# Designs tried in a protein design run: designed miniproteins, single chains, continued (2). Part 67

Each design is a single chain, and the fold is of that chain. pLDDT is the mean over its residues in the fold that is shown.

## One batch from the design tools (miniprotein)

Design m6463
Fold by ESMFold2-Fast:
Structure m6463 (fold): chain A 54 residues (1-54)
Amino acid sequence: GKVEEVIEQALEGARELGFSEEQLEELRKVLEENKDLSPEELADVAFLKIIELL
């Protein structure tokens, strides 16, 4: 669904930015814990987590 698409897009984007495998696993874990959110809210969570890990 749209939530799963947000997760995969966020992980692909982070991988292209040069994130380590450990950082990608942390990002995935946070997004999986928040799968009950709307796709838009989950995208915001992904953005903030990516900024935190940079």
Scores: mean pLDDT 85

Design m6464
Fold by ESMFold2-Fast:
Structure m6464 (fold): chain A 70 residues (1-70)
Amino acid sequence: TEEEVKAIIEELEILFKRLKEALKTLSEEERKELIDAALEQLDKLIEKYKDSPEVVEHLEKIKKELEKLK
């Protein structure tokens, strides 16, 4: 439902904010490794939610943000 899609997007935003805060506490090497792992997981989530364009669009946005943090 639309409500379920919205809840997923809000949860992803909270998790991404927490990830950004965690990245600030890591070394450059650890940060790069975590970002690479997160990007790989995002690709899997995009495939999982491919039938929900709004979720995919939001995941793609998070992916671009993470790529910029490298």
Scores: mean pLDDT 80

Design m6465
Fold by ESMFold2-Fast:
Structure m6465 (fold): chain A 61 residues (1-61)
Amino acid sequence: SMAMKKAEEKFEEGLRLREEGKYDEAVEKLDEARRLAPDDLELQMEAGVVELEIAVDKVFP
């Protein structure tokens, strides 16, 4: 579906922003990906893990 493709694009954007150290922007894109594909359990889990990793990196730089 178009929503699933858009969710994948937002997930990829989030990963790029994380690589650039733009953690707050990365979380925004990951949250958007999760909203676009609420029934995609694999995406929900993967995005959740990345957000947890970002949270750890912010506390323990």
Scores: mean pLDDT 85

Design m6466
Fold by ESMFold2-Fast:
Structure m6466 (fold): chain A 70 residues (1-70)
Amino acid sequence: GEEALAKAKEAVKKAKEALAKAKEAAAAGDKEELLKAIGETLAALGDAVEAYLEAKKAGLGAEAAAILKE
């Protein structure tokens, strides 16, 4: 259902935000911030994958795939 689709959208958004922070930290040469941002990106990607799989299971695979493109 609807909740799985909503979680997929939020997880993808968080993954994009975490990746943006990782790129900024890398450009600054700040290893501590880079490691934190990498950890956040990996966690957000894991959440996005799980949310996508649950949405696909609920028959929302096409909509979940569209959200992952964002």
Scores: mean pLDDT 71

Design m6467
Fold by ESMFold2-Fast:
Structure m6467 (fold): chain A 85 residues (1-85)
Amino acid sequence: ASYVLGITGLDRALAERLAAEAEAAGASVTIGEGANIQVTITGLDEELALRLAEEAAAAGASVTVVKGGKTIYEHTKDDREPPGV
């Protein structure tokens, strides 16, 4: 089953870099611009989805990983909340 990675609040250069890494792995990527840059990646395996989520979270973005409609990973910009809570 494929994983869906949603990222909000990255700068554009980092969003494009993570998108390129995901596309190189065979995933589909969309980048939307609104109040914040929004990146949606579909078709990742679990290990790569969690790795990209950790990189985005380390850069200060809000990140969600969904499998089969269920959230399996979430990180917000709150330094008091560890990744995966």
Scores: mean pLDDT 74

Design m6468
Fold by ESMFold2-Fast:
Structure m6468 (fold): chain A 93 residues (1-93)
Amino acid sequence: LTGLVLAASRYSLQKARGEVDPELEGRYYILKGLDYLRQGKYEEAAKWFEKAVELLKDSPLAPLAYRGLAIAYRKLGDTEKAEEWEKKAQELR
């Protein structure tokens, strides 16, 4: 996943300068959400994916954030919200 690794590296560098591209920041939030999903911390994962969705709404990466959020809500037992985010991911091919 060289693209995501490069985005995380560039995010760290630009954040140290006080500026960062919203798409790079969104990619970093997706990585944080995935890390929390792996740890079984589904509420934290959902929060990071929600932040990613806000930054990536017009990005080709938006479906990835929506799918992550759907998975997190499904793990939390909120099937209605999970289905809504799955539908949004499908609409943003």
Scores: mean pLDDT 74

Design m6469
Fold by ESMFold2-Fast:
Structure m6469 (fold): chain A 71 residues (1-71)
Amino acid sequence: VDVEALIETLKRMIDNDQNPSNLASYLDHLAKTFPKEVVIEALEKALEYAKSQGRTDQAEVLEERKQRLLS
C-alpha cells in the first residue's frame, strides 16, 4: 500500500472542492480497504492540506473520520 498515493488522491479531491458527502463515502471505503495506520496517516496529511486551502467542510469530514478510526 502506497500511503503517498492515497495522500495525493485526497489532496486532488480537496483541490477540486469535492462534495463533503462524496469525500466521506470515499474515506469510508478507504477504512474498509486499507490498514488502519495507513488510513490515519493519509487522513492526517489530507486534513493539514484541507486546512491550508481553506476547505473547511472537507477538513471537518476528514477530522471526523480520523476520530472514528482512533476510537
Scores: mean pLDDT 85

Design m6470
Fold by ESMFold2-Fast:
Parts: sequence; C-alpha cells; structure tokens
Structure m6470 (fold): chain A 97 residues (1-97)
Amino acid sequence: SRAELKGLLEGVIENLEKAKEALEKGDIRSAVLYLTAAMILLIAASLLAPPEYQEKLEEIKELIKKAMEALDKGDIEEAIKHLKEAIEKARELLEEL
C-alpha cells in the first residue's frame, strides 16, 4: 500500500541520515550497519512499489552501493557525497507519494 511504501521510505531516510552522522564522527562500523538497514528497507520498498517508482528506487540503491564501495576503499568523503545524494533522491520520492 501507499502508506506501507511511505513508512519504508521514511525508514530508509532515517537510516541513511544516521549513517551520514556516523561517518562524520568516524564511526565506520555503525555507518555500515545503518547503510545495510537502509538497503534492506529499500529492497522491501521495491517489492511493494508500482512500476512508476522503480527507476527512482534503483537510483537510490546504486547510490547506497557507491557509498559502501567508497567505504571499502577508505574514501569517507566520497561515501558522504553519495549518501547525501541518496537522501535527497529518497526525500524527492517520498514527496511524490
């Protein structure tokens, strides 16, 4: 339902914001856990979402993946950049619902 999809996207945004705060504090372990939680919620959102939202959800997934890849390489600044973009796209999608 639309309400369930909204709840999942709100959960995605909350976890991405917590991941960003963790990275800004140098807490990489907590950031990875929050990014993992956001990805799980985003996969659930993709299963519930009508076709018109699938492309935007996939863009958000790719940004989270890029943030995780940057962290694997030790590039915290690049990870934060991708994370900020993921948060913005998730908020835009939430406003469309």
Scores: mean pLDDT 89

Design m6471
Fold by ESMFold2-Fast:
Structure m6471 (fold): chain A 55 residues (1-55)
Amino acid sequence: MTLSKEELEELISKMSPEEVMQLLNEIERRTPVGSEELVYAIELALKHYEEYLKK
């Protein structure tokens, strides 16, 4: 499944940390290493995860 940057942001913001990790693993498996899409998704997931941990 190919997601736009906006769709990825919306999905990640609604996910738990565990779900975010699962999503990252799926993206890594399906997307070539070093793609801008993969890097962007990882950065978004990490930011969301860090904000969640601040709670």
Scores: mean pLDDT 66

Design m6472
Fold by ESMFold2-Fast:
Formats: structure tokens, sequence, C-alpha cells
Structure m6472 (fold): chain A 58 residues (1-58)
């Protein structure tokens, strides 16, 4: 689903980020990808946050 793809993309982007600046850019990119996949602004924010949580739990 679009939501699953957005979460996976966010997790991948955040997993590669090493600095606060890179985390900020990862978040912006993940949000843009989610919107491009057809998610609403609210769904895109939720998917981005879920991806961040998944990346931080490794």
Amino acid sequence: SAREEAIAAAKELFSKAKTPEELNEAGKEAYRIALELGLSEEEAMQATVEGYILASQE
C-alpha cells in the first residue's frame, strides 16, 4: 500500500541520517515521497514519524 511504501522509505532515509541536519533532510524527503504516493498531509506526517520510530529502534 502507499502507506507501507511511505513508512519503508522513511525508515530507509532516517537509517542513513547521521547528523541533526541529515535527519531534518530525511524527514523532508520522506514527507515529499509520501505525498507523491498519494497520501494526505496528515497520513504523510504519520508515515514519516512511523519510519523514524522504526529506524531508531534498531
Scores: mean pLDDT 86

Design m6473
Fold by ESMFold2-Fast:
Structure m6473 (fold): chain A 71 residues (1-71)
Amino acid sequence: MTIEDIVNDAVEGLKYHGVEQEKIEEFKKRVKEAIEKGLSDAELRQVITEEVAKTLGKEKVPIDAPEAAPP
């Protein structure tokens, strides 16, 4: 998938969750700034994920502890 496809998918997700237009525009602006900085695709995907979480009202994403799956 291209970065534009990921951004469009994220925007649709934000709209689905009832996020206000102003916050969606702020999200788009932050992603555009990251693109202008010349970040890699992997870094852009991380930025998009973090900005979506922030826009949905999550301040911090905790690191998931790896779990051993018993058979």
Scores: mean pLDDT 71

Design m6474
Fold by ESMFold2-Fast:
Structure m6474 (fold): chain A 61 residues (1-61)
Amino acid sequence: SPLEELRELLERAEKEGYPDQFIAFLRTLVEEAEKSGDPEVAEFALRTARKILEAWEARRA
């Protein structure tokens, strides 16, 4: 599910040493997606999280 993928992405970002501010932001996205119960909110949060991770990976490369 999008929510489970979002949680996996958060765990991956934590393991890869993402900046604390971005980890906090991703954690907020997870919490808001869980709170809403709306699959569309979870999907939008997942897309946002993926774009942030891609930007971080591009900067690291």
Scores: mean pLDDT 78

Design m6475
Fold by ESMFold2-Fast:
Structure m6475 (fold): chain A 63 residues (1-63)
Amino acid sequence: AMTDVEFLTTVPGVGPELARKLVEHFGSLEGVLRATPEELTKIPGVGYKLAFAILEAARRRAA
């Protein structure tokens, strides 16, 4: 099965280091899905455009 980190690396603009930071900060893909775009932009390397892309990908994965 694909891990949360592995899934996040499928998002354009998310490398392995950023995917790891996202899971470390929010705990899981479900934690990322519950985050606001503003909370995501607090992570170095994440702007609003990338924050919305991450949330869309996480929502699609959860569906």
Scores: mean pLDDT 80

Design m6476
Fold by ESMFold2-Fast:
Structure m6476 (fold): chain A 78 residues (1-78)
Amino acid sequence: SPELLKIRIKVAHAKKLVEEAERLMEKGRYDDAKKTFELAIKVAKEALEMAKKYNAPQEIIDEVERVLKRAEELLKKV
């Protein structure tokens, strides 16, 4: 499904944004890290809405929810 491919791309993008934001935190770049986590949360929420709308496999929904929770928890530490 083209929709499932778009969801997978958004999930991968959100995961990379979380990893980049974590690297920025390690470097003491807290303002950049905050903006990157906020973007990761936005992308993850878009992926979750699409996943629910198109009845994506539960494994994909669970992965998106994990990425979203991690980004939200780490954002609180910035």
Scores: mean pLDDT 90

Design m6477
Fold by ESMFold2-Fast:
Order: C-alpha cells, then sequence, then structure tokens
Structure m6477 (fold): chain A 60 residues (1-60)
C-alpha cells in the first residue's frame, strides 16, 4: 500500500537519524562538526514530518 511505502521511507530516515545522532555525540568537541550535524538532523526531522503528514492524510 502507499502507507507501506511511506513507512519504509520513515524507516530509512530513522536509520540516518540514528547515524547522525551517534556522530553528533562522538564529535561534541568539534563545534563546526556539531553545527553541520545539527543542520542535517533538523533536515531529516522535516522530511520525516512531511511523510508522517502524508500517512495521516491516507488514514482518512
Amino acid sequence: TEIDKLMEKLKELAKEYEKLLQEYYENLNDSEKVKELQKKIEEIKKEAQKIIEEIMKLEE
């Protein structure tokens, strides 16, 4: 179903999010790296939110 496809996309974003969080905690002493990782994390959050909104529309 379309929901299954969107759930798979969310799963991939969750994997990338966890990877970025791990890199974030490993690089806390590098302020520039932290800033870049924070931006990437926020972009993934925005992408996930859009997918969640699409799933919610399909649940009508």
Scores: mean pLDDT 82

Design m6478
Fold by ESMFold2-Fast:
Structure m6478 (fold): chain A 80 residues (1-80)
Amino acid sequence: MITLKVIDKNGEVHELTVDPNMSVEELLKLLVEKGIISEEEAEKIKKFLESKGIKTVKELYERMAGVIDLGELLKAAEND
């Protein structure tokens, strides 16, 4: 298990304990189920991360140094 710090689009910090072998798609689905992001936002972020070759929570954690800023990811996805 790995602890992620997730910053939502409003700057609120959420701590999630997840399996590092979990797919990015499964993580995004969990964030939607928790009401942290919408399904539309999750799809945009998923497409962006797939375009960068990020497939697992471990890869996302390593690239983002354990802090996942959803607002920044959504902006990057919309501007790519």
Scores: mean pLDDT 82

Design m6479
Fold by ESMFold2-Fast:
Formats: C-alpha cells, sequence, structure tokens
Structure m6479 (fold): chain A 60 residues (1-60)
C-alpha cells in the first residue's frame, strides 16, 4: 500500500477529487495557511491511474 501527498494547487485538487470520487480511494485533506494538503492512500497501480486521469483532466 502506497501513500502520496500533494500540495493544494489546481492539479492537486483534481488528483484528490479523482482519487476520492472516481476511484473510491481514501483521501485526507489538511488545511494550512494559504492552501490545502492532500494525502491519498492506494496501491501503486491506483496512484499511477490517478496521475494519468489527472493529466487527461488538465488537457481539457
Amino acid sequence: MESVTFDGGAAGKIAAKIAEEEMGLEVKTREVGGGDVYFVTGSKEDIEKMLKLTEEKLKE
């Protein structure tokens, strides 16, 4: 089981949303001054899929 952390930029928000809503992965959000940090837990395959889906959303 892998975990990854994203800074709360536009790409990070999209990745977290895909992980939670499209893939059903566990996502924890922590608010910090000036932004959010996201923690995503899943398999290596899930993380790779999330990154690929995020790239497709960013192309749109």
Scores: mean pLDDT 73

Design m6480
Fold by ESMFold2-Fast:
Structure m6480 (fold): chain A 57 residues (1-57)
Amino acid sequence: SATVERLAEKLGVSKENVLKWAELLKEDPYLARGLLRKDAGMSEEEIKELEEIAKKL
């Protein structure tokens, strides 16, 4: 999707990585949010975009 492609470009990662993070948010939102902020360095806006992707999976 266009959203996945845009977020991958923003983060400088592959579309596959974006989809893996989205799946993790769908499976375990609480743990995933912590990992995305601390380990991946994602902003709240980027996490919101990823949550939208996760809802469509």
Scores: mean pLDDT 78

Design m6481
Fold by ESMFold2-Fast:
Structure m6481 (fold): chain A 90 residues (1-90)
Amino acid sequence: LLEEMYHPDPERRREALRRALSDEDPEVRARAAYLAGIAETLEEVRLAAEALSDEDPEVRAAALSGLGFGSFSADPEVAALARAAVEAFR
């Protein structure tokens, strides 16, 4: 699972991140939330935005940190989505 979250195939990586974000272990979910947030695709940034609603404060903090980096993405659509998610989280 961990190595799959770093896979070069974006579809396989997205599926691994989705599975990790639903893991029973909050440390696994936190790692996945951060990785999704720093990603360069809209699909992965959306996964990180969903993690902002996680029950565990460490998972929420990881998602917020990842999305913070995503807000500076070279892709303006990815950056806009990440920034909107961070600003909407209150």
Scores: mean pLDDT 77

Design m6482
Fold by ESMFold2-Fast:
Structure m6482 (fold): chain A 69 residues (1-69)
Amino acid sequence: SAGEAAAEARGQAWAKRLAEAKKKYEDDEEAIEKMAAMTAAEIGDLMYNAPSADEKIEIGALVTVAQEK
């Protein structure tokens, strides 16, 4: 189905962008420390108030990097 193929393509594009953002933040010690110090509620508020999907990807990548360290 065209809709299913489009959703899969979007998922792959999202995953690629997330991986690129994670790589970008791996060496950003200040950003990692700030994110690691935040509570789940504060992280949730950041995600909720992010004005674009791009910013949600950036926040998600930084959260993931901080949690993996």
Scores: mean pLDDT 75

Design m6483
Fold by ESMFold2-Fast:
Structure m6483 (fold): chain A 74 residues (1-74)
Amino acid sequence: AQAWNNLGNVLLTLGRYDEAAAAYRRAVELKPSFAEAWNNLGLALLFSGRGDEAAAAYQRALELKPDFANALKG
């Protein structure tokens, strides 16, 4: 789970958003409670133009860690 999330982070940094999303999907498949990976999946999907799928991933992250919603206040 962690290795896939780390791979996703590297791919995201390189601007390879679709590949980052694929790596994060593998992380959440291995560990469905991995809130950070769900949040990162949402971000990668958003940057790849897949807003509907991003919303679903963010919903799951917020269900696991509601503090992600609070970080958006500003």
Scores: mean pLDDT 76

Design m6484
Fold by ESMFold2-Fast:
Structure m6484 (fold): chain A 64 residues (1-64)
Amino acid sequence: SAAEEEARRNAGLGIRAFKNGDYKTAAEYFEKAAQAYREAGDELSARFFENMAKIAKEKYEKAK
C-alpha cells in the first residue's frame, strides 16, 4: 500500500540519519515511519519506530 511504501521510505531515512549522528532528524523520520506503519495496520512496526524515535530524542538531548 501507499502507507507501507511511505513507512519504508521514512524508516530508511531515519536509520541513515541515526547512523550519521543526526538524532533530531532521525527522530522526525522515525515518528513519520511509525504513523505510516499504523495507517498500514502494522502495529508491531509502528511500536518499534515509536521506540526508535524515543531513543533518538534521548540521544539528541544528551548531545546538547
Scores: mean pLDDT 88

Design m6485
Fold by ESMFold2-Fast:
Structure m6485 (fold): chain A 66 residues (1-66)
Amino acid sequence: MTEEARKAVEEGVRLGEELLAKGSDPLDAANQAGVHAYQRAKEAGLSDEEAKRVAALTANRVLELS
């Protein structure tokens, strides 16, 4: 992954961890983390296709934490 993609995933996973710690549903936490990572990736200049991959990877990692 690019450095920008990695940072977007890390930021999204961090949000997901916070949501899970607050008692959020795992699917809701994963979805919100993925959307956040997608937005960060797009802001960093990644393509829509790359941002979608970042979102999917982030959501899957959050689900693995629950």
Scores: mean pLDDT 85

Design m6486
Fold by ESMFold2-Fast:
Structure m6486 (fold): chain A 90 residues (1-90)
Amino acid sequence: MELKKFPGLTPEQQLQLERDIVEAFLEIYDAIFKIEQERMKKKYGVELKSEDELAAFYKEKGLDSNAADIERMKARKEELETRLAELRAQ
């Protein structure tokens, strides 16, 4: 995403837009997790209750997971929310 794609936004609106985009990606990852959780239960008889449990299970099987991308997105969301709170306090 490039902020220059949205000319005329205030700094606050730009931070809100970036935060909303990151939140949308996190919602997509949550949807993917729910699909994988259901598949693991139905096809493999394995019940995984969290993304961390899924990531640990995949790691033990030598498979990659979305865990690193999810953690990066969560950290970015927290950073953007902190910047928004600081901007609003001014």
Scores: mean pLDDT 80

Design m6487
Fold by ESMFold2-Fast:
Structure m6487 (fold): chain A 90 residues (1-90)
Amino acid sequence: MIIKVKEARRLVEENPGLSEEEKQELIDLYAKLLVTHIVRGLLEAALSFLEKFKDNPQWQADIDDVKAEITELNAEESRLQKRIEEILKR
């Protein structure tokens, strides 16, 4: 799922229940979530390409590194989503 930063920003700025500090935090969190999603998508595309060569020992380390990075980005995405939900549940 790709976060629409323009739509998210509009909804945040038009919300009268949020403080200016909370609005700025939400905009920053949505921007970080979008960047994380884009980078993860690029790494997943790279992994799909590299997996065609998974039987070649030369590429195994690169495949493992990309898988580790995707795992870290998935954890970051989950943390960002949780923080957004915590602010919105207020």
Scores: mean pLDDT 76

Design m6488
Fold by ESMFold2-Fast:
Structure m6488 (fold): chain A 71 residues (1-71)
Amino acid sequence: MAAELTERAIERARAMAEKLAKEKGREEAARKLREQARRTRELAAALSDPEERAIAEAVARELEEIARELE
């Protein structure tokens, strides 16, 4: 179940990144995605549930990877 939630969250993150890059340009999209990844990682650190924390960390990592791809 957690794996499915992580997969859906990652798919949503990629769709959002693609839309943002198309709307704002790759460089601005990359900047915003890095900021979102930082916030997501901070949220993950505050979570008490290891499973929820793992999902948030996976999403943050994917956002950082997408941001790198956009540069």
Scores: mean pLDDT 78

Design m6489
Fold by ESMFold2-Fast:
Structure m6489 (fold): chain A 86 residues (1-86)
Amino acid sequence: SALLRAIGLILRAIGLLEEARRLLAKADPDDPKVQEAKKLLEEAEKLLKEAVELLRAGDYEGAIEKAEKAVELARKAVELAEEALA
């Protein structure tokens, strides 16, 4: 089901955004990796909002595409936040 796939990706993106924010709260705000991670989170949040809007409109394929990109950017933000804490 495209609907269930879209919902699953949206929930995954939300979880990754929350994890990245949790890690960034412990990191040095002056670290360049923290600044890069914050920019990726802003982009991922915009894509997630677009995915939710498309899902609400019944465009499940569009929602999947936006949510997949949000997951990708949020994962990169988590990686950068983890590196900043190492």
Scores: mean pLDDT 91

Design m6490
Fold by ESMFold2-Fast:
Structure m6490 (fold): chain A 65 residues (1-65)
Amino acid sequence: SEEEARERLVELLMELLGLSREKAERIVDSAIAAGADVARMLELLEANPENPEKALARAYVEDAS
């Protein structure tokens, strides 16, 4: 579900980037507000756990271009 994907994204951002829950939630919610696909973001982060920042940048570029 979208709620489960959102929670998983928040957890991964906290683990991989060392973010607080509040900051991780804000990033995910801001991305959703910008039209990002939560399931796609989760897929990219899970595929690239060693480079979470690059995975997020890729997801953002796919929606912006």
Scores: mean pLDDT 73

Design m6491
Fold by ESMFold2-Fast:
Structure m6491 (fold): chain A 94 residues (1-94)
Amino acid sequence: DLKKKQEELKKKEEKIEEEIRKKVIEELLKEGVPKEEAEKIAEKTVEIAKEIADKLDEVAVEFMKALEEKGVLSEVGREQAELLLENHEIRKKV
C-alpha cells in the first residue's frame, strides 16, 4: 500500500504541474506574450512552484501540529493534518 500511495502522489504532482503550466501559458497569451516566451516562463514557474511547495509542506506540517496540540483544529482540520503528515512521510521515503 505504501508503494501504491507513492504512485498516487506522483500522479497528483504531475497533474498539478501540467495544470500550472497550462494556466500560466493561457494567462500570458491573453496578455500578448509570445508563445515561445510564455512556454519558457511556464517551465520556470513550475520549477519555482515545486521549490515553494516543498517549503510550504514543511511550514504547513509544523502549523497543523501546533494547532492540533492546542486543540483548536476541527474534526475536518485534524483529518487534513493527518493526510498532510502521511503524504509528507511518503514523500520522504521516495
Scores: mean pLDDT 68

Design m6492
Fold by ESMFold2-Fast:
Structure m6492 (fold): chain A 75 residues (1-75)
Amino acid sequence: VSERELEGGVLAVEIAVLKVLAEKAAEKGDIEAVEEAIKKLREILERARELGDEETARYAEEVIEELEKKKKELE
């Protein structure tokens, strides 16, 4: 496993964890926690794009879109 492949895998796991945490926060009406998760996901998206990991980048984009919609419902 190359350094680049390992990093891509770590980013994908981080996206999955942030999605779960943000969904739980949204259920509680914790807008600030949802915003923090979106911010972290955007940083991961940028990193995935720099790595050329289109699959991980797409996953991050999908999760960000879902969380932005949930956040808007709480506002």
Scores: mean pLDDT 80

Design m6493
Fold by ESMFold2-Fast:
Formats: structure tokens, sequence, C-alpha cells
Structure m6493 (fold): chain A 70 residues (1-70)
């Protein structure tokens, strides 16, 4: 399903955007900790998708499906 693949790409893009946003908004220490968590999520999505990550991908894919049908 193309929407699932697109959701995965959007999630990865969103994580990268969040990293950039955190750099401007949070303290350096908080930024580093948040980036670490975002990197772990990115790795799970890219590598295997895990179980929770897979559910998130499915939810985003469903949201994309509805947006595309709109």
Amino acid sequence: EEFEKKAKELLLQGLEQAKLSHRETHDEETYRERVERLEELKRQIEEDSGEQAQQQIQQVAESLRRDAKK
C-alpha cells in the first residue's frame, strides 16, 4: 500500500523537522535528550518499524488516505 510507505516517509521527515525545531526552541541539554529519542524513533521506523511504530505508520497512512480522498 502506497499510503503506508508515504506515512513512513512523512514520519521520518517529521522527526527530522522536529530535530531542527527543537534546536531553536529548547535548551541545549533538553534538545540533546529530545533528539536522542527522536533518533530512536527514526531508527525503529526505518529499520523494522517495531510494533508501536507500525501502528503509528498505519494511523498516519489512514489519515493520509482520508486527506487524499478529500
Scores: mean pLDDT 69

Design m6494
Fold by ESMFold2-Fast:
Structure m6494 (fold): chain A 83 residues (1-83)
Amino acid sequence: SALEERIRKAVENSGGNPMGIAAKVQQVLREETGSRILASAVGDTITLTARSDDAVGIENAKLAAEVIKKLAPQLKVVVETVD
């Protein structure tokens, strides 16, 4: 999908930098989906946060997490929900 391809490019263009990956993936998710997904990085852990009532947002966050895990297997990626 166009979304998955943009997420892949965001990860590839970040050189394995967790903060760079988080920032670029958050931008792609906001631009492509309209869902309020937050991405943050602390050390080697990236957290993607979606609203618990946003099923599409949760699916997109999980897609992004799987792409990040595949391309940057040294990083921990967590999907969380709020509300």
Scores: mean pLDDT 86

Design m6495
Fold by ESMFold2-Fast:
Structure m6495 (fold): chain A 73 residues (1-73)
Amino acid sequence: KEEAIRLLREAIDALNAGDYDTAKELAVQALNLLGKPEEAERLVSLIDQAKNGDEQAKAEAERLLTELIREAR
């Protein structure tokens, strides 16, 4: 779980840096480690929307990543 939390934190950092492709890769890896592959599809969709300029999708992706960190500790 510690590695998954690290990857989720790095995904948030990548999102805030505008590196959406890295954010998706890190988030998918973290969700696979947490046994939540079904959540990966929704999160990837939100990050793709954020890449296209959807500020609400970016905020929702960051919220979900933060919630996953909280649940994983």
Scores: mean pLDDT 82

Design m6496
Fold by ESMFold2-Fast:
Structure m6496 (fold): chain A 83 residues (1-83)
Amino acid sequence: MIEELEKKAKEAEKEKRYAVAAQQYISLAMQYIRNKDYEKALKALEKAEEMLKRAEALGQVTDAEAASMRSMIEELKKAIEKK
């Protein structure tokens, strides 16, 4: 459920588990897209990008993992733009 994903994302962010937080925000954005809540989906993707940058800076993700997550974020943004 959306509420559970939001809680998990915020908890991971508070614990500075940025790679986990990024993944949870991506999952949250996917749920918002399915519900046609595109504004909330976009905000979740922006949070995912912020968390991914922090994870990369702290060495919490490999280059391959970071590239995969970034690709997913961009694909979801394009899905929002196409309605």
Scores: mean pLDDT 83

Design m6497
Fold by ESMFold2-Fast:
Structure m6497 (fold): chain A 58 residues (1-58)
Amino acid sequence: GKVVRAIQPFPKTSPDHLGFRPGDILEVLEEVDEEWVRARSLTTGETGLVPKSYLEEV
């Protein structure tokens, strides 16, 4: 899928969320809606929902 980089910290506040730090590299698996994607962390292998606005394309 599309590879993206986190530009803001996102804490895991829900079991459905993927938490990350700025600079973490993620793979977009699915667009859920206009605001949210399902992504996989390339560091941890964990998957979850992340806000699109916290990501930039690499």
Scores: mean pLDDT 83

Design m6498
Fold by ESMFold2-Fast:
Structure m6498 (fold): chain A 73 residues (1-73)
Amino acid sequence: SVKEEIRKKLKELLETEKDLEKMKKKFAEILKEAKEKGVSNDEVNLLYSLLLRPTLGPAERAAIAAERARLAA
C-alpha cells in the first residue's frame, strides 16, 4: 500500500540521515511524494512523529505539532 511505502521511506530516512536539517529536507520530499499519491499531510506527519518519537527533541516535537495545526486549519 502507499501508506506502507511511505512508512518504509521514513524508516530509511531515520537509518541513513544523522543531520537534523537534511532529515527535515528529505522529510519534505517524502511529504510531497505522499501528497501526489493521495496520502494526507496529517497522515505522513503522524507516521514521522511515531517513527522519530524516541529521537525527537522538544523543538522538533513542537515543529511537528505546529505543522499538524497548520494542516488542520
Scores: mean pLDDT 69

Design m6499
Fold by ESMFold2-Fast:
Structure m6499 (fold): chain A 62 residues (1-62)
Amino acid sequence: PDYDYDGDGVFDVDDVGALAVDLGLLPEDASEAEKEAFWAQFTSGDPANPLGPAAVQARALA
């Protein structure tokens, strides 16, 4: 179990991967490598990154 108090919430690669699948950003059968690649893009903090948190949030709201 992850004791994660990093202040941005408990986000593991599986949670972000499931969200991305629900938003249509990843296939339902996405591999661990694809989920990790998405996680890396999601957590990069680059404001121009189309797979960053703001882009994922916008997709979730649309």
Scores: mean pLDDT 62

Design m6500
Fold by ESMFold2-Fast:
Structure m6500 (fold): chain A 94 residues (1-94)
Amino acid sequence: ANYSKEQLDQEVQISMLTIQLSVSKIAVDRTLADPSVSDDQKKQLEEKLQQLQQTVQQAQDAIRAGDQQRYQQLLQQLSQLSQELDKLIDEAKS
């Protein structure tokens, strides 16, 4: 198949979002497997991961639609959600 440069750039951005989500999922799964983590903390991690998954899907949809403004807004939301998730993981390990 012949790819345009624009199609290649879209595929790279979509793939990067998938990789970032996979890294977050691995970190959450490892924390959820820890028996010292409370049920309340596990629930918060699962809910935050679900929000991250939904936002990644919306960002990928925005890339496919060529909606650059929506994509940039969703990147800001992904950054915020990732920071909140990292904080929850750190608190669970403390």
Scores: mean pLDDT 84

